# Designed miniproteins, single chains, part 77

Each design is a single chain, and the fold is of that chain. pLDDT is the mean over its residues in the fold that is shown.

## One batch from the design tools (miniprotein)

Design m2816
Fold by ESMFold2-Fast:
Structure m2816 (fold): chain A 101 residues (1-101)
Amino acid sequence: MEVEKLKKEAEELKKQYDRELREAGASFTAVAYKDPAAAGPLLRRLVQQSKAAAEGVSEGLEKYRDLPVEEALARAQEHFSRAEELGKKYDELKKKIDELE
């Protein structure tokens, strides 16, 4: 019962993590389009580490192209920070599941 609960919590954290990375990828893509030096390297690493972030790239140019660079960058950093927090919680939860099984 406890293990099943933890697995469901991990699935929910993973979904939230993927959503935040997707939004980060979209926002960083808009920044990289206008200022490649400011966001290009970060976007490249993010896309290499996350399929969700790569999917966000497809939406980013149209969704955020008209936003000021500073606003798009702030949104991207916010989503990335949330993803980092969720990823850490997911890793800790996965370790607990592994210890119980």
Scores: mean pLDDT 78

Design m2817
Fold by ESMFold2-Fast:
Structure m2817 (fold): chain A 63 residues (1-63)
Amino acid sequence: DAINHFLELLEEELGEEGFKEVLTSEELTPEQRAILEEVLARALAEFPDDAALKALVDHLLSK
């Protein structure tokens, strides 16, 4: 599952607290945005056609 792979990579990069903050906060720091974009690129390299993954990250980056 592309979503599960993305979430695992995101938690690995941000840690437990950073992962929770990215998912639940209304606004992201520039560092959190950069990490989200990097992790998305890594996940999309493996799952390039996953529309649900793209929609999730677009939603998170809209904060």
Scores: mean pLDDT 76

Design m2818
Fold by ESMFold2-Fast:
Structure m2818 (fold): chain A 65 residues (1-65)
Amino acid sequence: IEEEIEKLDEEIEKINKEYADKVEEERKKGIVLSPEEADKKFLETMKEIEPLAEKRAELRKKLLS
């Protein structure tokens, strides 16, 4: 359970880092995303994280039960 939570934390952190790195690279290249493109990328990232965050919360609840 603790090991699974750690793995989920690492996966979430990886997704967040990759998103931040892409935004920074685009910024360095002078690429300005439209609000729609930015929202789409953000929502896709959130959709990736959502199931991991939910599973993490469930495991934490189970650990405390």
Scores: mean pLDDT 75

Design m2819
Fold by ESMFold2-Fast:
Structure m2819 (fold): chain A 65 residues (1-65)
Amino acid sequence: SADDRAARIAALEAEAERLGRQLTELYRQHSLDEIRADPELLAEVQRLADGLVALHDEIDALRAS
């Protein structure tokens, strides 16, 4: 239903906001050079970025339905 879809989109948007805040905090605390030099930081940035792409793709698919 439209209500179920709206609830699912809201939940995905909340998750995307959470991941986005984590990514923003990493960039606030670390320079790009520091992230590039640290394999653990680089991997964390990549995980968060990939997660955001996946969430936005799912939100877009639901909105297009």
Scores: mean pLDDT 89

Design m2820
Fold by ESMFold2-Fast:
Structure m2820 (fold): chain A 59 residues (1-59)
Amino acid sequence: MVIARAVEDFEAKSPDELSLKKGDLVEVLAVVGPGVVHVRSLKTGKEGNVPGSVLEPVE
């Protein structure tokens, strides 16, 4: 399981995107495009696409 942390707040601008707050933990499920990853929020259980630039790996 790959866990990442949001390094900044991200606001979803499309239905396929997931809003995150700085410090939120997510599970990385897939890379869906250049610089875009599909994640699941550990806080809400919701899934969506976010820019990879707003995430840092945690292990």
Scores: mean pLDDT 82

Design m2821
Fold by ESMFold2-Fast:
Structure m2821 (fold): chain A 76 residues (1-76)
Amino acid sequence: MDELIEALRNNDFEKIREVLKKLGFSDEEIDEAIEAIKAALAEGVSPEELAEQLRRVKEFEELVANKDYEAIRAVA
């Protein structure tokens, strides 16, 4: 995950895309994530906070994809 934080600090969007692909994000998820990342960085969100949010979003999306609604309710 340190690679993602470094890429975020450097505004290296190509490297961010590569890291997200390695983490198992789809092309659609990557496009949405890049737009959200650009907006968050422009508003002063730290790279560390943003990396944590991306990790949590991926975990939540995997719970939704598995149709595990009990697990989703437990974290909400």
Scores: mean pLDDT 69

Design m2822
Fold by ESMFold2-Fast:
Structure m2822 (fold): chain A 113 residues (1-113)
Amino acid sequence: MAPEVLGEGEAVAPDGSRVRATILRKDGRVEIRFETEDGRPVDGRTLADAVGKAVEELARKYGMPEELAKEIGDLVARGFREGRLPEAMRKASEIAEKYGYPEFAEVLRALAE
């Protein structure tokens, strides 16, 4: 089956290298896919920023206030940069669930695995 796009984020490195992070659902599984304009590797900070923006966009699609969506995106970006993405996704999921966004929390929990 074709994957469903849940959210997208884009970031540009200081050298002009562009990366897009896409959150995908493929028949009950959720994953993050990275695409660069020319397939070249980009730095971890740019990848982290793209992931954070994808999660922030997804949070906003679920109706989260802009301030909270940004905080969750920043938390995930930091977790990615520190090599602790699963832990950051679990924490973001707990925050989302606590504030009444259980469907978004489920997506974040799936991304932690």
Scores: mean pLDDT 82

Design m2823
Fold by ESMFold2-Fast:
Structure m2823 (fold): chain A 61 residues (1-61)
Amino acid sequence: MKYLVTLDFEPSTTDAQKAEAQRKIYEVIEKNKDLPEEQIMKLAKEVAEKYGAKSVKIVKV
């Protein structure tokens, strides 16, 4: 199953930092694909916050 991830960052965040945050979020989703959707969403949000995202929106597609 596929997820669409949309991230908001502070204006001072570099493109490299944004790219790293996105990679880490998709990595955690991939590693935890066998978990319930609610757990995947929780883990993805925690990783987004850890890597500097101001907000995160995740939609199952």
Scores: mean pLDDT 77

Design m2824
Fold by ESMFold2-Fast:
Structure m2824 (fold): chain A 80 residues (1-80)
Amino acid sequence: MLEVEVKVVKSPYTGHPILVITITNLDTGETETLYVDLSLFSEQEVLDLARKLGEQKGLSEEQIEEALKKIRELIDKVKS
């Protein structure tokens, strides 16, 4: 079973908003984390990267769409 966590943190080094996507395999305890600097990438580039990661890790289309929805909401909040 795969679990996806999406959050935004501020880099302690640059102050830039960093999108953190964590995919955890609950059966093995293995985690993989992607860090994306939201100041360096457009919203569409971020969404494309997240989709590719989800597809590579074998997430369902439903899990990918839910993660992308949360990413859009977080980006909108940061840019407001």
Scores: mean pLDDT 81

Design m2825
Fold by ESMFold2-Fast:
Structure m2825 (fold): chain A 76 residues (1-76)
Amino acid sequence: SEIEELNKKLVEELKKKAKELAEKHPDDPELVKREVARLLAEALLELARKMEEAGADPELVEAVRAEAERLRALAE
């Protein structure tokens, strides 16, 4: 499914970025955690937008947006 493909790409990209950040900042794990949470929130908002454009279930789109807002709040 289109949603499954988008989710797979998102997870792979986030894993890559998280590893790079951890390797660059081994002495600042709190900065890494906040930056990863921020990037994940931004990626989920973009995913929700693409899902909406693809005609995904509105309830699923809202669930993804809600998760993004939760992560954004935790990153602040």
Scores: mean pLDDT 78

Design m2826
Fold by ESMFold2-Fast:
Structure m2826 (fold): chain A 88 residues (1-88)
Amino acid sequence: LTKEELIENLESTYKQTNNEEVREELKKAIEAIEKGDYEKAIEYFRKAVRLMLELTPNGDEEEGKKLEEEIVEGFRKRLELIEKVEKE
């Protein structure tokens, strides 16, 4: 997987929520990926996901927490793959 694919996923989420705070955090995550600051990218992405969960009208706290963890873990794994590709 490439940075472009990951960015596309983030942009898709960004457009779906149409929330400026989510968009800002997603943009910061993308910029952190471009800079190779994966820890910052994970932090910003986590904030975006958490903000999105606030939009859930019947937000079961456990469901939101599980979804956050799954999404963030997937993001982390993608960053690891990108790092491997960049290292050759």
Scores: mean pLDDT 74

Design m2827
Fold by ESMFold2-Fast:
Structure m2827 (fold): chain A 60 residues (1-60)
Amino acid sequence: SRLEELKKQQLEAYEQDLKNAEELLKKAEEDPEKSHIYYSSAGIWLVGADVNKMIAERLS
């Protein structure tokens, strides 16, 4: 159904957002001079992940 498709898409987006955040957190650790930029960007992806998970849970 469309709801099952949307739920799957939201769960996939959640996993991708987490992966993006983890990559940025690694870059923050590797580049202390620019760590603030990487931490800020990672935070945005983590908020996005939380939203995608919340939507997926609502679609159950």
Scores: mean pLDDT 86

Design m2828
Fold by ESMFold2-Fast:
Structure m2828 (fold): chain A 65 residues (1-65)
Amino acid sequence: VDEQRELGLRGQEALDAGDYEAAIEHYRELLSLDPDDEGTQRNLAVALEGAGRLEEAEEYRRLAE
């Protein structure tokens, strides 16, 4: 639980810094631990959009519904 929270915080810090590549990495790791976490799927979609990976971002937005 604490490790998942730490990954989420690192992902958010990366997003806040505009480091979309790092945010994608942290959120993907989080999803490997909890694939059905809609919040993480949504945040990953945001990071992917920031990185210009629009097709992947749309996929994760659909999963988060």
Scores: mean pLDDT 81

Design m2829
Fold by ESMFold2-Fast:
Structure m2829 (fold): chain A 76 residues (1-76)
Amino acid sequence: MPVIVGVSTSRDSYGVGRRLGIDTGVREGDRILNVSVVQDGSDQQTRDRLLQLRDLNSDVTDAKLILLSVRSPSDP
């Protein structure tokens, strides 16, 4: 399975990590690839994907893609 390293919106993906109490290692100013955030799976799957994203922070440039399984909020 291919894996993307990065975030579609740094603020949104960082916010997801904060909601789940996960340190993704992604911060403002980081140079990262785009990440597809999908509405599928559970909070556990989202947590697992965010941890994988953190682990790939320096290992990839254009080669790997982590798909985040995140539900969009209906009432933000």
Scores: mean pLDDT 42

Design m2830
Fold by ESMFold2-Fast:
Structure m2830 (fold): chain A 92 residues (1-92)
Amino acid sequence: SMELQDAVDKLKKTLEKEGFEVSVSVDGTTATIKIKAPNLLRAIGLALRLIGLELDGLDLEVSIKGNEITVKIKAKNEEELIAQLNKLAEGV
């Protein structure tokens, strides 16, 4: 949907402003966000923020490999996926 694409674009632009390279793919109600940090310290900083968001109730699967972070959001429907993407964009 256009609303889902807007949420994806908002998240991408938010992370790009912080110097990250970002790709987002959506398969059904699962979003996979691949983030490349400019260096390891920036990756660690983002990972800590993501942990904070998970503790605050965002349901995130986070994988870290060097300066690359993969975040998966699994939602039960598109409305929930949009809400989770917007919360992630607001929290990072």
Scores: mean pLDDT 87

Design m2831
Fold by ESMFold2-Fast:
Structure m2831 (fold): chain A 79 residues (1-79)
Amino acid sequence: SPAAEADAVQREFAEGVREIVAKLEAGEISAEEAIARIDALLAEARARFATLPADVAAESLGVLQALADEAKAYAESLA
């Protein structure tokens, strides 16, 4: 179902952001690199949502944008 696909995209995105933050906290990547990777993951998630019904995509996309903004703000605070 479209809702199940949206849930999968959200889980995969959250997992990807957690991995990026973990690498940043471990000193494996810079804040600049972390922000770039988060933006790339968000772009990929947006592309996947473009194939879903607009009502399902809009709510899920808002959640992803908020998570991306929070993670990027955290990365910027470490720079």
Scores: mean pLDDT 86

Design m2832
Fold by ESMFold2-Fast:
Structure m2832 (fold): chain A 65 residues (1-65)
Amino acid sequence: MYELSDEEAREALRRAEEALRKAEESEDPIKATAYRFAALAHAEEALRSRNEEIRRRAEEILERL
């Protein structure tokens, strides 16, 4: 499988968290949906990390979608 470095995984996690916040704060339902898709994609990328803490946070993001 494609495995990310800790730095790459942390960046993916950060992008996922930002996208999720934008989705939750967006008043435009179309923009909110687009941000949720972005959050899902970045969270799935972060799940490729071998770092347990990063994977747990990515799973939290997916549960909030």
Scores: mean pLDDT 81

Design m2833
Fold by ESMFold2-Fast:
Structure m2833 (fold): chain A 99 residues (1-99)
Amino acid sequence: MIDEADVYLALAEIILAILKWDIENNRPIDPEETLRMAEKALDLLEKAVELGNKDASIVARGLAETLRKLLPHVPEEYQPRFEELIKRAEEIAKKAESL
């Protein structure tokens, strides 16, 4: 039986893969769309952690790293929002590692 936590993790992994693919293929960065996708991935990762999935730590760290790589390339007005999502991703990773 597929665990509900594994479904949330898989969906977050897909979002991270899309963001990484956009970076690797030099796609123009839409900060608002990137923030929406990252927030959705973080919500999914929090649900995975609530259900006991330790692997959420790997995806959360990957998301934090990806957002840090994007930070210098986004307009200054978006940087605080990206920094908040990076912090949230690191907090999710720590919670998952504590499981």
Scores: mean pLDDT 85

Design m2834
Fold by ESMFold2-Fast:
Structure m2834 (fold): chain A 72 residues (1-72)
Amino acid sequence: MPTALQLVERAVGRPLDPAAFAELFRRATSAALAAGASHEEAVRQGLLETARAYGLSPEEAERVVAEYFASQ
């Protein structure tokens, strides 16, 4: 199964720092949970924010999220 990191790296077209990626993704997911999102919604929002932080368009970020959940 592709990881969230691998999906974003593929879309960006370059390797990313796994530790920096994990920290950003975790922080965004935790913020969504604190705002009252469900676990699934929090992961979706966290991955969208992380993908966009790495320069992906909204459409590219949504595609990454769709691929991630299809692989779960």
Scores: mean pLDDT 84

Design m2835
Fold by ESMFold2-Fast:
Structure m2835 (fold): chain A 88 residues (1-88)
Amino acid sequence: SAEKEELLEKIREILNTLSKEQMKDVLRYLALKGKGKIREAVEEVLKEFDKMTKEEMIDRFLQKLRGLSVEELKEVLKLIEDYIKRME
């Protein structure tokens, strides 16, 4: 759906502004606050963190997020935005 693709693109854009280590911290925060499919998607990426480039991590994470509902993607985006506000 167009709404799902828009949410995935917003998530990609935000993650691309982060360093690899900042992205790891965001994923840890998502694992702490996320439930169900969100937590599962994050934990799969975190398992392979040290073996992947930043670009590979973003692509893997977004691939996992494609399996989520629009409501779950909105929750992911909100959690990412909440974490970034705390970095400031």
Scores: mean pLDDT 84

Design m2836
Fold by ESMFold2-Fast:
Structure m2836 (fold): chain A 122 residues (1-122)
Amino acid sequence: SVVEELKKLLENIDKISSVEALQKVLEAVEKSKTQSSEEQVKALSIIRELIDEILLKMKSESKSEQEESIRLLKELVDKLLEMSKTQDESLQKEVNGMVLGIALMLKSLGFEDEAKEIESKV
């Protein structure tokens, strides 16, 4: 189950880098495309928690690690927005909120141009 994989990732978030965590989240999002709408909603809830933990982790990482994580975050934003297009307006607003949260954190880390690029997608 994608939901079970995401829960295990969240339980082990302190043991892995932001880059590794984002790679696993991207894999889970791709797998979730073939799941039911209800399973996608459950996955998105856990992904939101994972994104918050990943962004917090990035604050203590090197600039090189942050740059690679930003590349993966941009890919994740595109995939989440694509997945949300088949969902109701409430879930689309939740995904837009996650995207804006990512942009805000990137801006706080000094990546203003990358934050503007992400913010422009919503």
Scores: mean pLDDT 86

Design m2837
Fold by ESMFold2-Fast:
Structure m2837 (fold): chain A 62 residues (1-62)
Amino acid sequence: SLVEKGKELEKQGKYGEAAGLYFKAWEEDGGKNAQDAGNGLKSAVLAALELEKQGKSLSRLP
């Protein structure tokens, strides 16, 4: 699933890509898996913000 793929990307440090997949999963399911997608999105966003705070770049984030 998109949620599982998002978790794989998070493990690779691709937080922006992971966040996009979590958002897409939530949107395509009409919020059906909101708990998993929401938790993943929150985790990825917080990790991305932490990297920004340290002056690091995100992986791939248009």
Scores: mean pLDDT 67

Design m2838
Fold by ESMFold2-Fast:
Structure m2838 (fold): chain A 115 residues (1-115)
Amino acid sequence: NKVEELEEKIEKLQKFVKESDARLAELLKAGDYEGYVEQQLEDAEEAIKLLRELEAEEEVIERMEELYEKMKNIDLSTQEERLEFARAVGEFAEIVHDTIVDLSEEKRKLLEKEK
């Protein structure tokens, strides 16, 4: 059942986002910025792996990999570089969110065709 497959993919991504957000919030609350950066990079690698398992378009995976390499190579010594890191993190999160939205729309369209 393609609907069940889409539900499993959506639930897997939503669970990842929820668990990632909780871990990152605890690190920020503790004032552990270095741990926050390390966790963001680990979560980015896992998100890329998840989207590959979900057969996301190659162009989407390529954009995520470019953002990951950018995040990895930013020198966080200045406020400008920390802001650049935050922007890359935000763009990465938007790609993951858009993937959940697209999967949800595909599920909705399939349900409308079954009568």
Scores: mean pLDDT 85

Design m2839
Fold by ESMFold2-Fast:
Structure m2839 (fold): chain A 77 residues (1-77)
Amino acid sequence: AARTEAVALAVKEIVNTAISGGQDKAREKAAEKARELGVDIEVEVKQSDTETTIRIRVTLPDGTVLEATVVVKNAPA
């Protein structure tokens, strides 16, 4: 469905934004996409010394919940 495809693209953009710009930028992108698509998007970015974990939850108007978790390992020195 067109909405599911648009949501998948939005999730990809939010993940890329989180990797490059961190939690605040990811949340800004999520708010923008949520407004454009008429869905709810929650983003949490947790950073540690060894990895960054990005969690995204999208709630569609029909009650469908889509979750994505991306773990990025910090490059070894």
Scores: mean pLDDT 78

Design m2840
Fold by ESMFold2-Fast:
Structure m2840 (fold): chain A 66 residues (1-66)
Amino acid sequence: SEEEIEEIEKEIKKLEEEIEKIEKELKKLKEEGGDKEKILELEEELGIKELELAVLKVVLDKLKAK
């Protein structure tokens, strides 16, 4: 339904904003020669969110194909 599409699109947008925040923090930490453990934790969190984003985009494509 249209409502399901809008809901998924909102979730995608929120997740993209969260990913951008993590990417900016990672860039800053890497440039500053920061804590390697914190960098690894953020890279793992980024990877999980990128997988979630990929799944949501597949779901959105399937909903639009109905």
Scores: mean pLDDT 84

Design m2841
Fold by ESMFold2-Fast:
Structure m2841 (fold): chain A 61 residues (1-61)
Amino acid sequence: AAAEAAAGDRGDKALQDVANKLGITPKELFDAIKALDDELIQRAKEAGLTDLANSLEGLRK
């Protein structure tokens, strides 16, 4: 399905190139990367690694 994310489209040109080569949208690739970050942050907090969780939060963009 065609998704138009015209308002404040974000993402690196490299992400768009990679997504295009994989046959997915840049938005789907970006969402997948963000989902990984969220899961890692959650696991770090559960393990009591607050410093690591803060570092991972700083990496998400």
Scores: mean pLDDT 61

Design m2842
Fold by ESMFold2-Fast:
Structure m2842 (fold): chain A 60 residues (1-60)
Amino acid sequence: HMTPEQQRELARLESVLGILKAARDFALSLGDEETAAELEEEIREVEREREELLKQIAAE
């Protein structure tokens, strides 16, 4: 019941989350707290998009 478009979008969001989390962890390893905080905000935004997509998929 997931469309191919929804499957591609979910995969894209999951890939972006992986990249952002890796970048955040790297920034933290360098003591770059400002960049890490910016990346955490981006992660939260992408996680919200992923949650909304999953709600749409689960609804119908």
Scores: mean pLDDT 85

Design m2843
Fold by ESMFold2-Fast:
Structure m2843 (fold): chain A 60 residues (1-60)
Amino acid sequence: MLVEEAREYAEKGEEAFKQGNYQEAVKYYGKAVTKAQEAGDEEMVREYGRRLAEALRKLR
């Protein structure tokens, strides 16, 4: 449920990242991290948090 929502948001973030839409990628990876935190999945929080950080670096 929450794990699946986190995964779906991460997929949207990855799609946006691949298209160069880094602000959109940050939005979706941020939602993925939030859902992973709600699910209590620390591995998923770390993984999606890392992808979020990479998208944020591209905005600089």
Scores: mean pLDDT 83

Design m2844
Fold by ESMFold2-Fast:
Structure m2844 (fold): chain A 108 residues (1-108)
Amino acid sequence: AMEQARLDAEVERVARALVIGPTLAIGILEDKYKALLKSGAPEEEIRRTYLLLIAAYRVAGKDELAEKVFKELVDHFGLTPEEIKQFEAEVDALTARLEALVAEYDKE
């Protein structure tokens, strides 16, 4: 519940940022991602930031960068094939949500 509420709030912020400036929005996520990896942040926060960054890359059409970061996620958490499928489903769902919000906010 608490982690889902945090993810939902961050998805809304990322969607609004992508409407304003995709390059800047992605740059902010990349900086956050690099900072979290260096600081030893909680696993849940690192995981959430990876998922958001991958989804943002896909929405922005940066598919090669999305694939690279997904590979880094798999290696960082040592994911099994079953866990990889679960994360792929989470990324797909998050990407769809982000695309829908970007379309909604672009009308404002």
Scores: mean pLDDT 80

Design m2845
Fold by ESMFold2-Fast:
Structure m2845 (fold): chain A 105 residues (1-105)
Amino acid sequence: MVQLTQPASVSGKVGETVTISATASRAVGDKVSWFKQKPGEKPELLIKYASKLAPGVDSRFSGSGSGTNYTLTISNLKAEDEATYYVQVHNPETTWGPGTKLTIE
């Protein structure tokens, strides 16, 4: 089974850019997705295939990476971006990362 690591937390200020990194224990290819989860809300798909923005998602979100290292970048931070962000990998098992809590200061 693939092990996924993310930082437990990251912080930013409104108008800044923040990057959330994820590392996989082995190469996982491009079947990497990023999700946003707010308390009381449904998880929202942000990025699919490592770098492809999901339909209806704000262009401030972008994904990059290959092999074992992947990043979610959020530009021009807004207060509404405060949430937990999860990496998900499907290769061949579906594995969820532990999540990174973004705090807006």
Scores: mean pLDDT 85

Design m2846
Fold by ESMFold2-Fast:
Structure m2846 (fold): chain A 56 residues (1-56)
Amino acid sequence: RVVELVSRAAGYYIRGIGYYFLSELYDKKDKEKGEEYRKKGEEYFEEGKRLLEEAD
C-alpha cells in the first residue's frame, strides 16, 4: 500500500514539475498562461503531498 501511494505521489510531483517548468517558459511571453500553468503545478504538488501524508 505504501509503495502504491508513493508511486502515485511521484507521478503527481513529476507532473507538477512539468507545469512549473511550463509556467517559467510562458511567464515571460504569455503571463496569463504562465500563471495558469503555475497554478496547475501547485495543484499537482498538493495532491502528491496529500498522498505521501496518507502513507503515514
Scores: mean pLDDT 77

Design m2847
Fold by ESMFold2-Fast:
Order: C-alpha cells, then sequence, then structure tokens
Structure m2847 (fold): chain A 67 residues (1-67)
C-alpha cells in the first residue's frame, strides 16, 4: 500500500476501535465526553503522522470509557 493509503487505514482503525469502546461503554456521560475528546485528539495525532501519540490517546480514551 502507498504511505497515504496506509496512513488512512490506521486512522480509520483508530476511529473504529474508539467508536466500539464508546458504544459499549457504561461510563458516566462526563467520562464518555472526556473519552470522545481524547479520541478526537488521537485521530488528529494520527493524521499528523504521530502514531505513537495517537495510540497513547486512544488507550486513555478506552480506559476512561471502560472505567
Amino acid sequence: LSPEIQHEVEVAMLRMQGAVALRHSEASEEQKAQARELLEQAVEAAEAGDLERARELLEQAIAIAES
């Protein structure tokens, strides 16, 4: 795959994982809002090419959604 397509696939996978975690979350509305904000930051980091930061933010979002 070209680097551009590879990058878009990784961003799409992050969005999917975050959306699934939020959809099945039983966390409070405040925690879900915080998790959504972290997911948006993760997507922005991935689009900027910082996949390590994107993963960290995604993990934080999932942790909050699962807490």
Scores: mean pLDDT 76

Design m2848
Fold by ESMFold2-Fast:
Structure m2848 (fold): chain A 62 residues (1-62)
Amino acid sequence: SEPLTDGGILDSLARMAISIARGDENKEEAKEFLEKFLEKLKADPNTPQSAIDRVEEELKKL
């Protein structure tokens, strides 16, 4: 059976999470927030690889 795809929503949420992290004056808090968000994305089988890659790329820049 074909799964219901919400990948576009998850990619949008990843972009929003990154924007929140970039606005945070506490980089340690921003990093912890993105790491926890990334774990949640990886736990969801409907998460597109593009969303995971986007958060991982941002974590490398922090």
Scores: mean pLDDT 75

Design m2849
Fold by ESMFold2-Fast:
Structure m2849 (fold): chain A 82 residues (1-82)
Amino acid sequence: MEHFRAGYKALLAGDYEEAIEHFEKALAEDPENVRAWLLLGEAYRALGDYERAIAYYEKALALDPDNETARRLLELAREELA
């Protein structure tokens, strides 16, 4: 959980590359952390990498198919890529 918290703080500060590194470490420890997949997608979306953002949102939905936040973010990222 420490890397997840550090990633979230970095994301709030606008330090997207630092946030990505922390979320990747959090996911190495807990690959079923749906929220870490979503926030990793948000960091890539903030950097304009919509293709990676879509992939991470799809991973979050694969783990939690009823996650409305993941579904909404995936739709928005797909619209940005289109």
Scores: mean pLDDT 85

Design m2850
Fold by ESMFold2-Fast:
Structure m2850 (fold): chain A 74 residues (1-74)
Amino acid sequence: SLAEKAEELAKEAEKQGDTVMANAFRLAAVYIRKGDYETAARYAEAGAQMAELSGNTDLAKKAREIADEARRKA
Protein backbone atom coordinates (compact mmCIF):
# COMPACT_ATOMS: atom_id res chain seq x y z
CA SER A 1 0.00 0.00 0.00
CA LEU A 2 1.00 3.66 -0.26
CA ALA A 3 1.32 3.88 3.54
CA GLU A 4 3.64 0.83 3.56
CA LYS A 5 5.83 2.53 0.92
CA ALA A 6 6.07 5.63 3.13
CA GLU A 7 6.93 3.44 6.16
CA GLU A 8 9.75 1.75 4.16
CA LEU A 9 11.21 5.18 3.33
CA ALA A 10 11.04 6.05 7.05
CA LYS A 11 13.04 2.88 7.86
CA GLU A 12 15.64 3.81 5.22
CA ALA A 13 15.97 7.35 6.65
CA GLU A 14 16.33 5.88 10.18
CA LYS A 15 19.14 3.56 8.95
CA GLN A 16 20.94 6.68 7.66
CA GLY A 17 20.58 8.32 11.11
CA ASP A 18 18.19 11.02 9.87
CA THR A 19 15.42 10.95 12.47
CA VAL A 20 13.80 14.18 11.18
CA MET A 21 13.44 12.72 7.66
CA ALA A 22 12.25 9.40 9.13
CA ASN A 23 9.57 11.23 11.14
CA ALA A 24 8.41 13.11 8.02
CA PHE A 25 7.87 9.78 6.18
CA ARG A 26 6.17 8.20 9.23
CA LEU A 27 3.78 11.15 9.41
CA ALA A 28 3.11 10.76 5.66
CA ALA A 29 2.13 7.11 6.34
CA VAL A 30 -0.08 8.11 9.32
CA TYR A 31 -2.00 10.68 7.27
CA ILE A 32 -2.36 8.26 4.31
CA ARG A 33 -3.97 5.76 6.73
CA LYS A 34 -6.30 8.54 7.98
CA GLY A 35 -7.30 9.41 4.39
CA ASP A 36 -5.78 12.92 4.72
CA TYR A 37 -3.88 12.69 1.45
CA GLU A 38 -3.15 16.44 1.21
CA THR A 39 -1.30 16.45 4.57
CA ALA A 40 0.39 13.15 3.63
CA ALA A 41 1.68 14.69 0.37
CA ARG A 42 3.13 17.66 2.30
CA TYR A 43 5.07 15.37 4.66
CA ALA A 44 6.30 13.19 1.78
CA GLU A 45 7.50 16.35 -0.04
CA ALA A 46 9.29 17.55 3.12
CA GLY A 47 11.06 14.18 3.35
CA ALA A 48 11.95 14.37 -0.37
CA GLN A 49 13.53 17.81 0.11
CA MET A 50 15.56 16.52 3.08
CA ALA A 51 16.72 13.52 1.00
CA GLU A 52 17.73 15.81 -1.90
CA LEU A 53 19.75 18.04 0.48
CA SER A 54 21.56 14.95 1.84
CA GLY A 55 22.42 13.84 -1.74
CA ASN A 56 20.14 10.79 -1.67
CA THR A 57 18.46 11.32 -5.04
CA ASP A 58 16.91 7.80 -5.13
CA LEU A 59 15.15 8.33 -1.77
CA ALA A 60 14.02 11.81 -2.90
CA LYS A 61 12.55 10.34 -6.12
CA LYS A 62 10.63 7.63 -4.21
CA ALA A 63 9.30 10.22 -1.74
CA ARG A 64 8.09 12.46 -4.59
CA GLU A 65 6.33 9.45 -6.17
CA ILE A 66 4.47 8.95 -2.85
CA ALA A 67 3.58 12.68 -2.72
CA ASP A 68 2.25 12.58 -6.31
CA GLU A 69 0.19 9.43 -5.62
CA ALA A 70 -1.25 11.05 -2.45
CA ARG A 71 -2.18 14.21 -4.40
CA ARG A 72 -4.04 12.07 -6.97
CA LYS A 73 -6.13 10.60 -4.09
CA ALA A 74 -6.77 13.97 -2.38
Scores: mean pLDDT 87

Design m2851
Fold by ESMFold2-Fast:
Structure m2851 (fold): chain A 62 residues (1-62)
Amino acid sequence: SEEQIERALKGLREQAKELGLSEEQIEELVKYARELLSKAKNDDEIYEKMIEVNEKLAELSS
């Protein structure tokens, strides 16, 4: 659902800020996540896509 996606993106922004990512990196990550999550057909797919997003967050924060 749209509400679940927006909630996930809000949490992602907060985590990225805590990890010290720049505003530019955060915006790129959120755009990537929004596009990826918009392709999810159900809650299980949202969960799977969030794993991919978190892997990208870990890469950017390394």
Scores: mean pLDDT 81

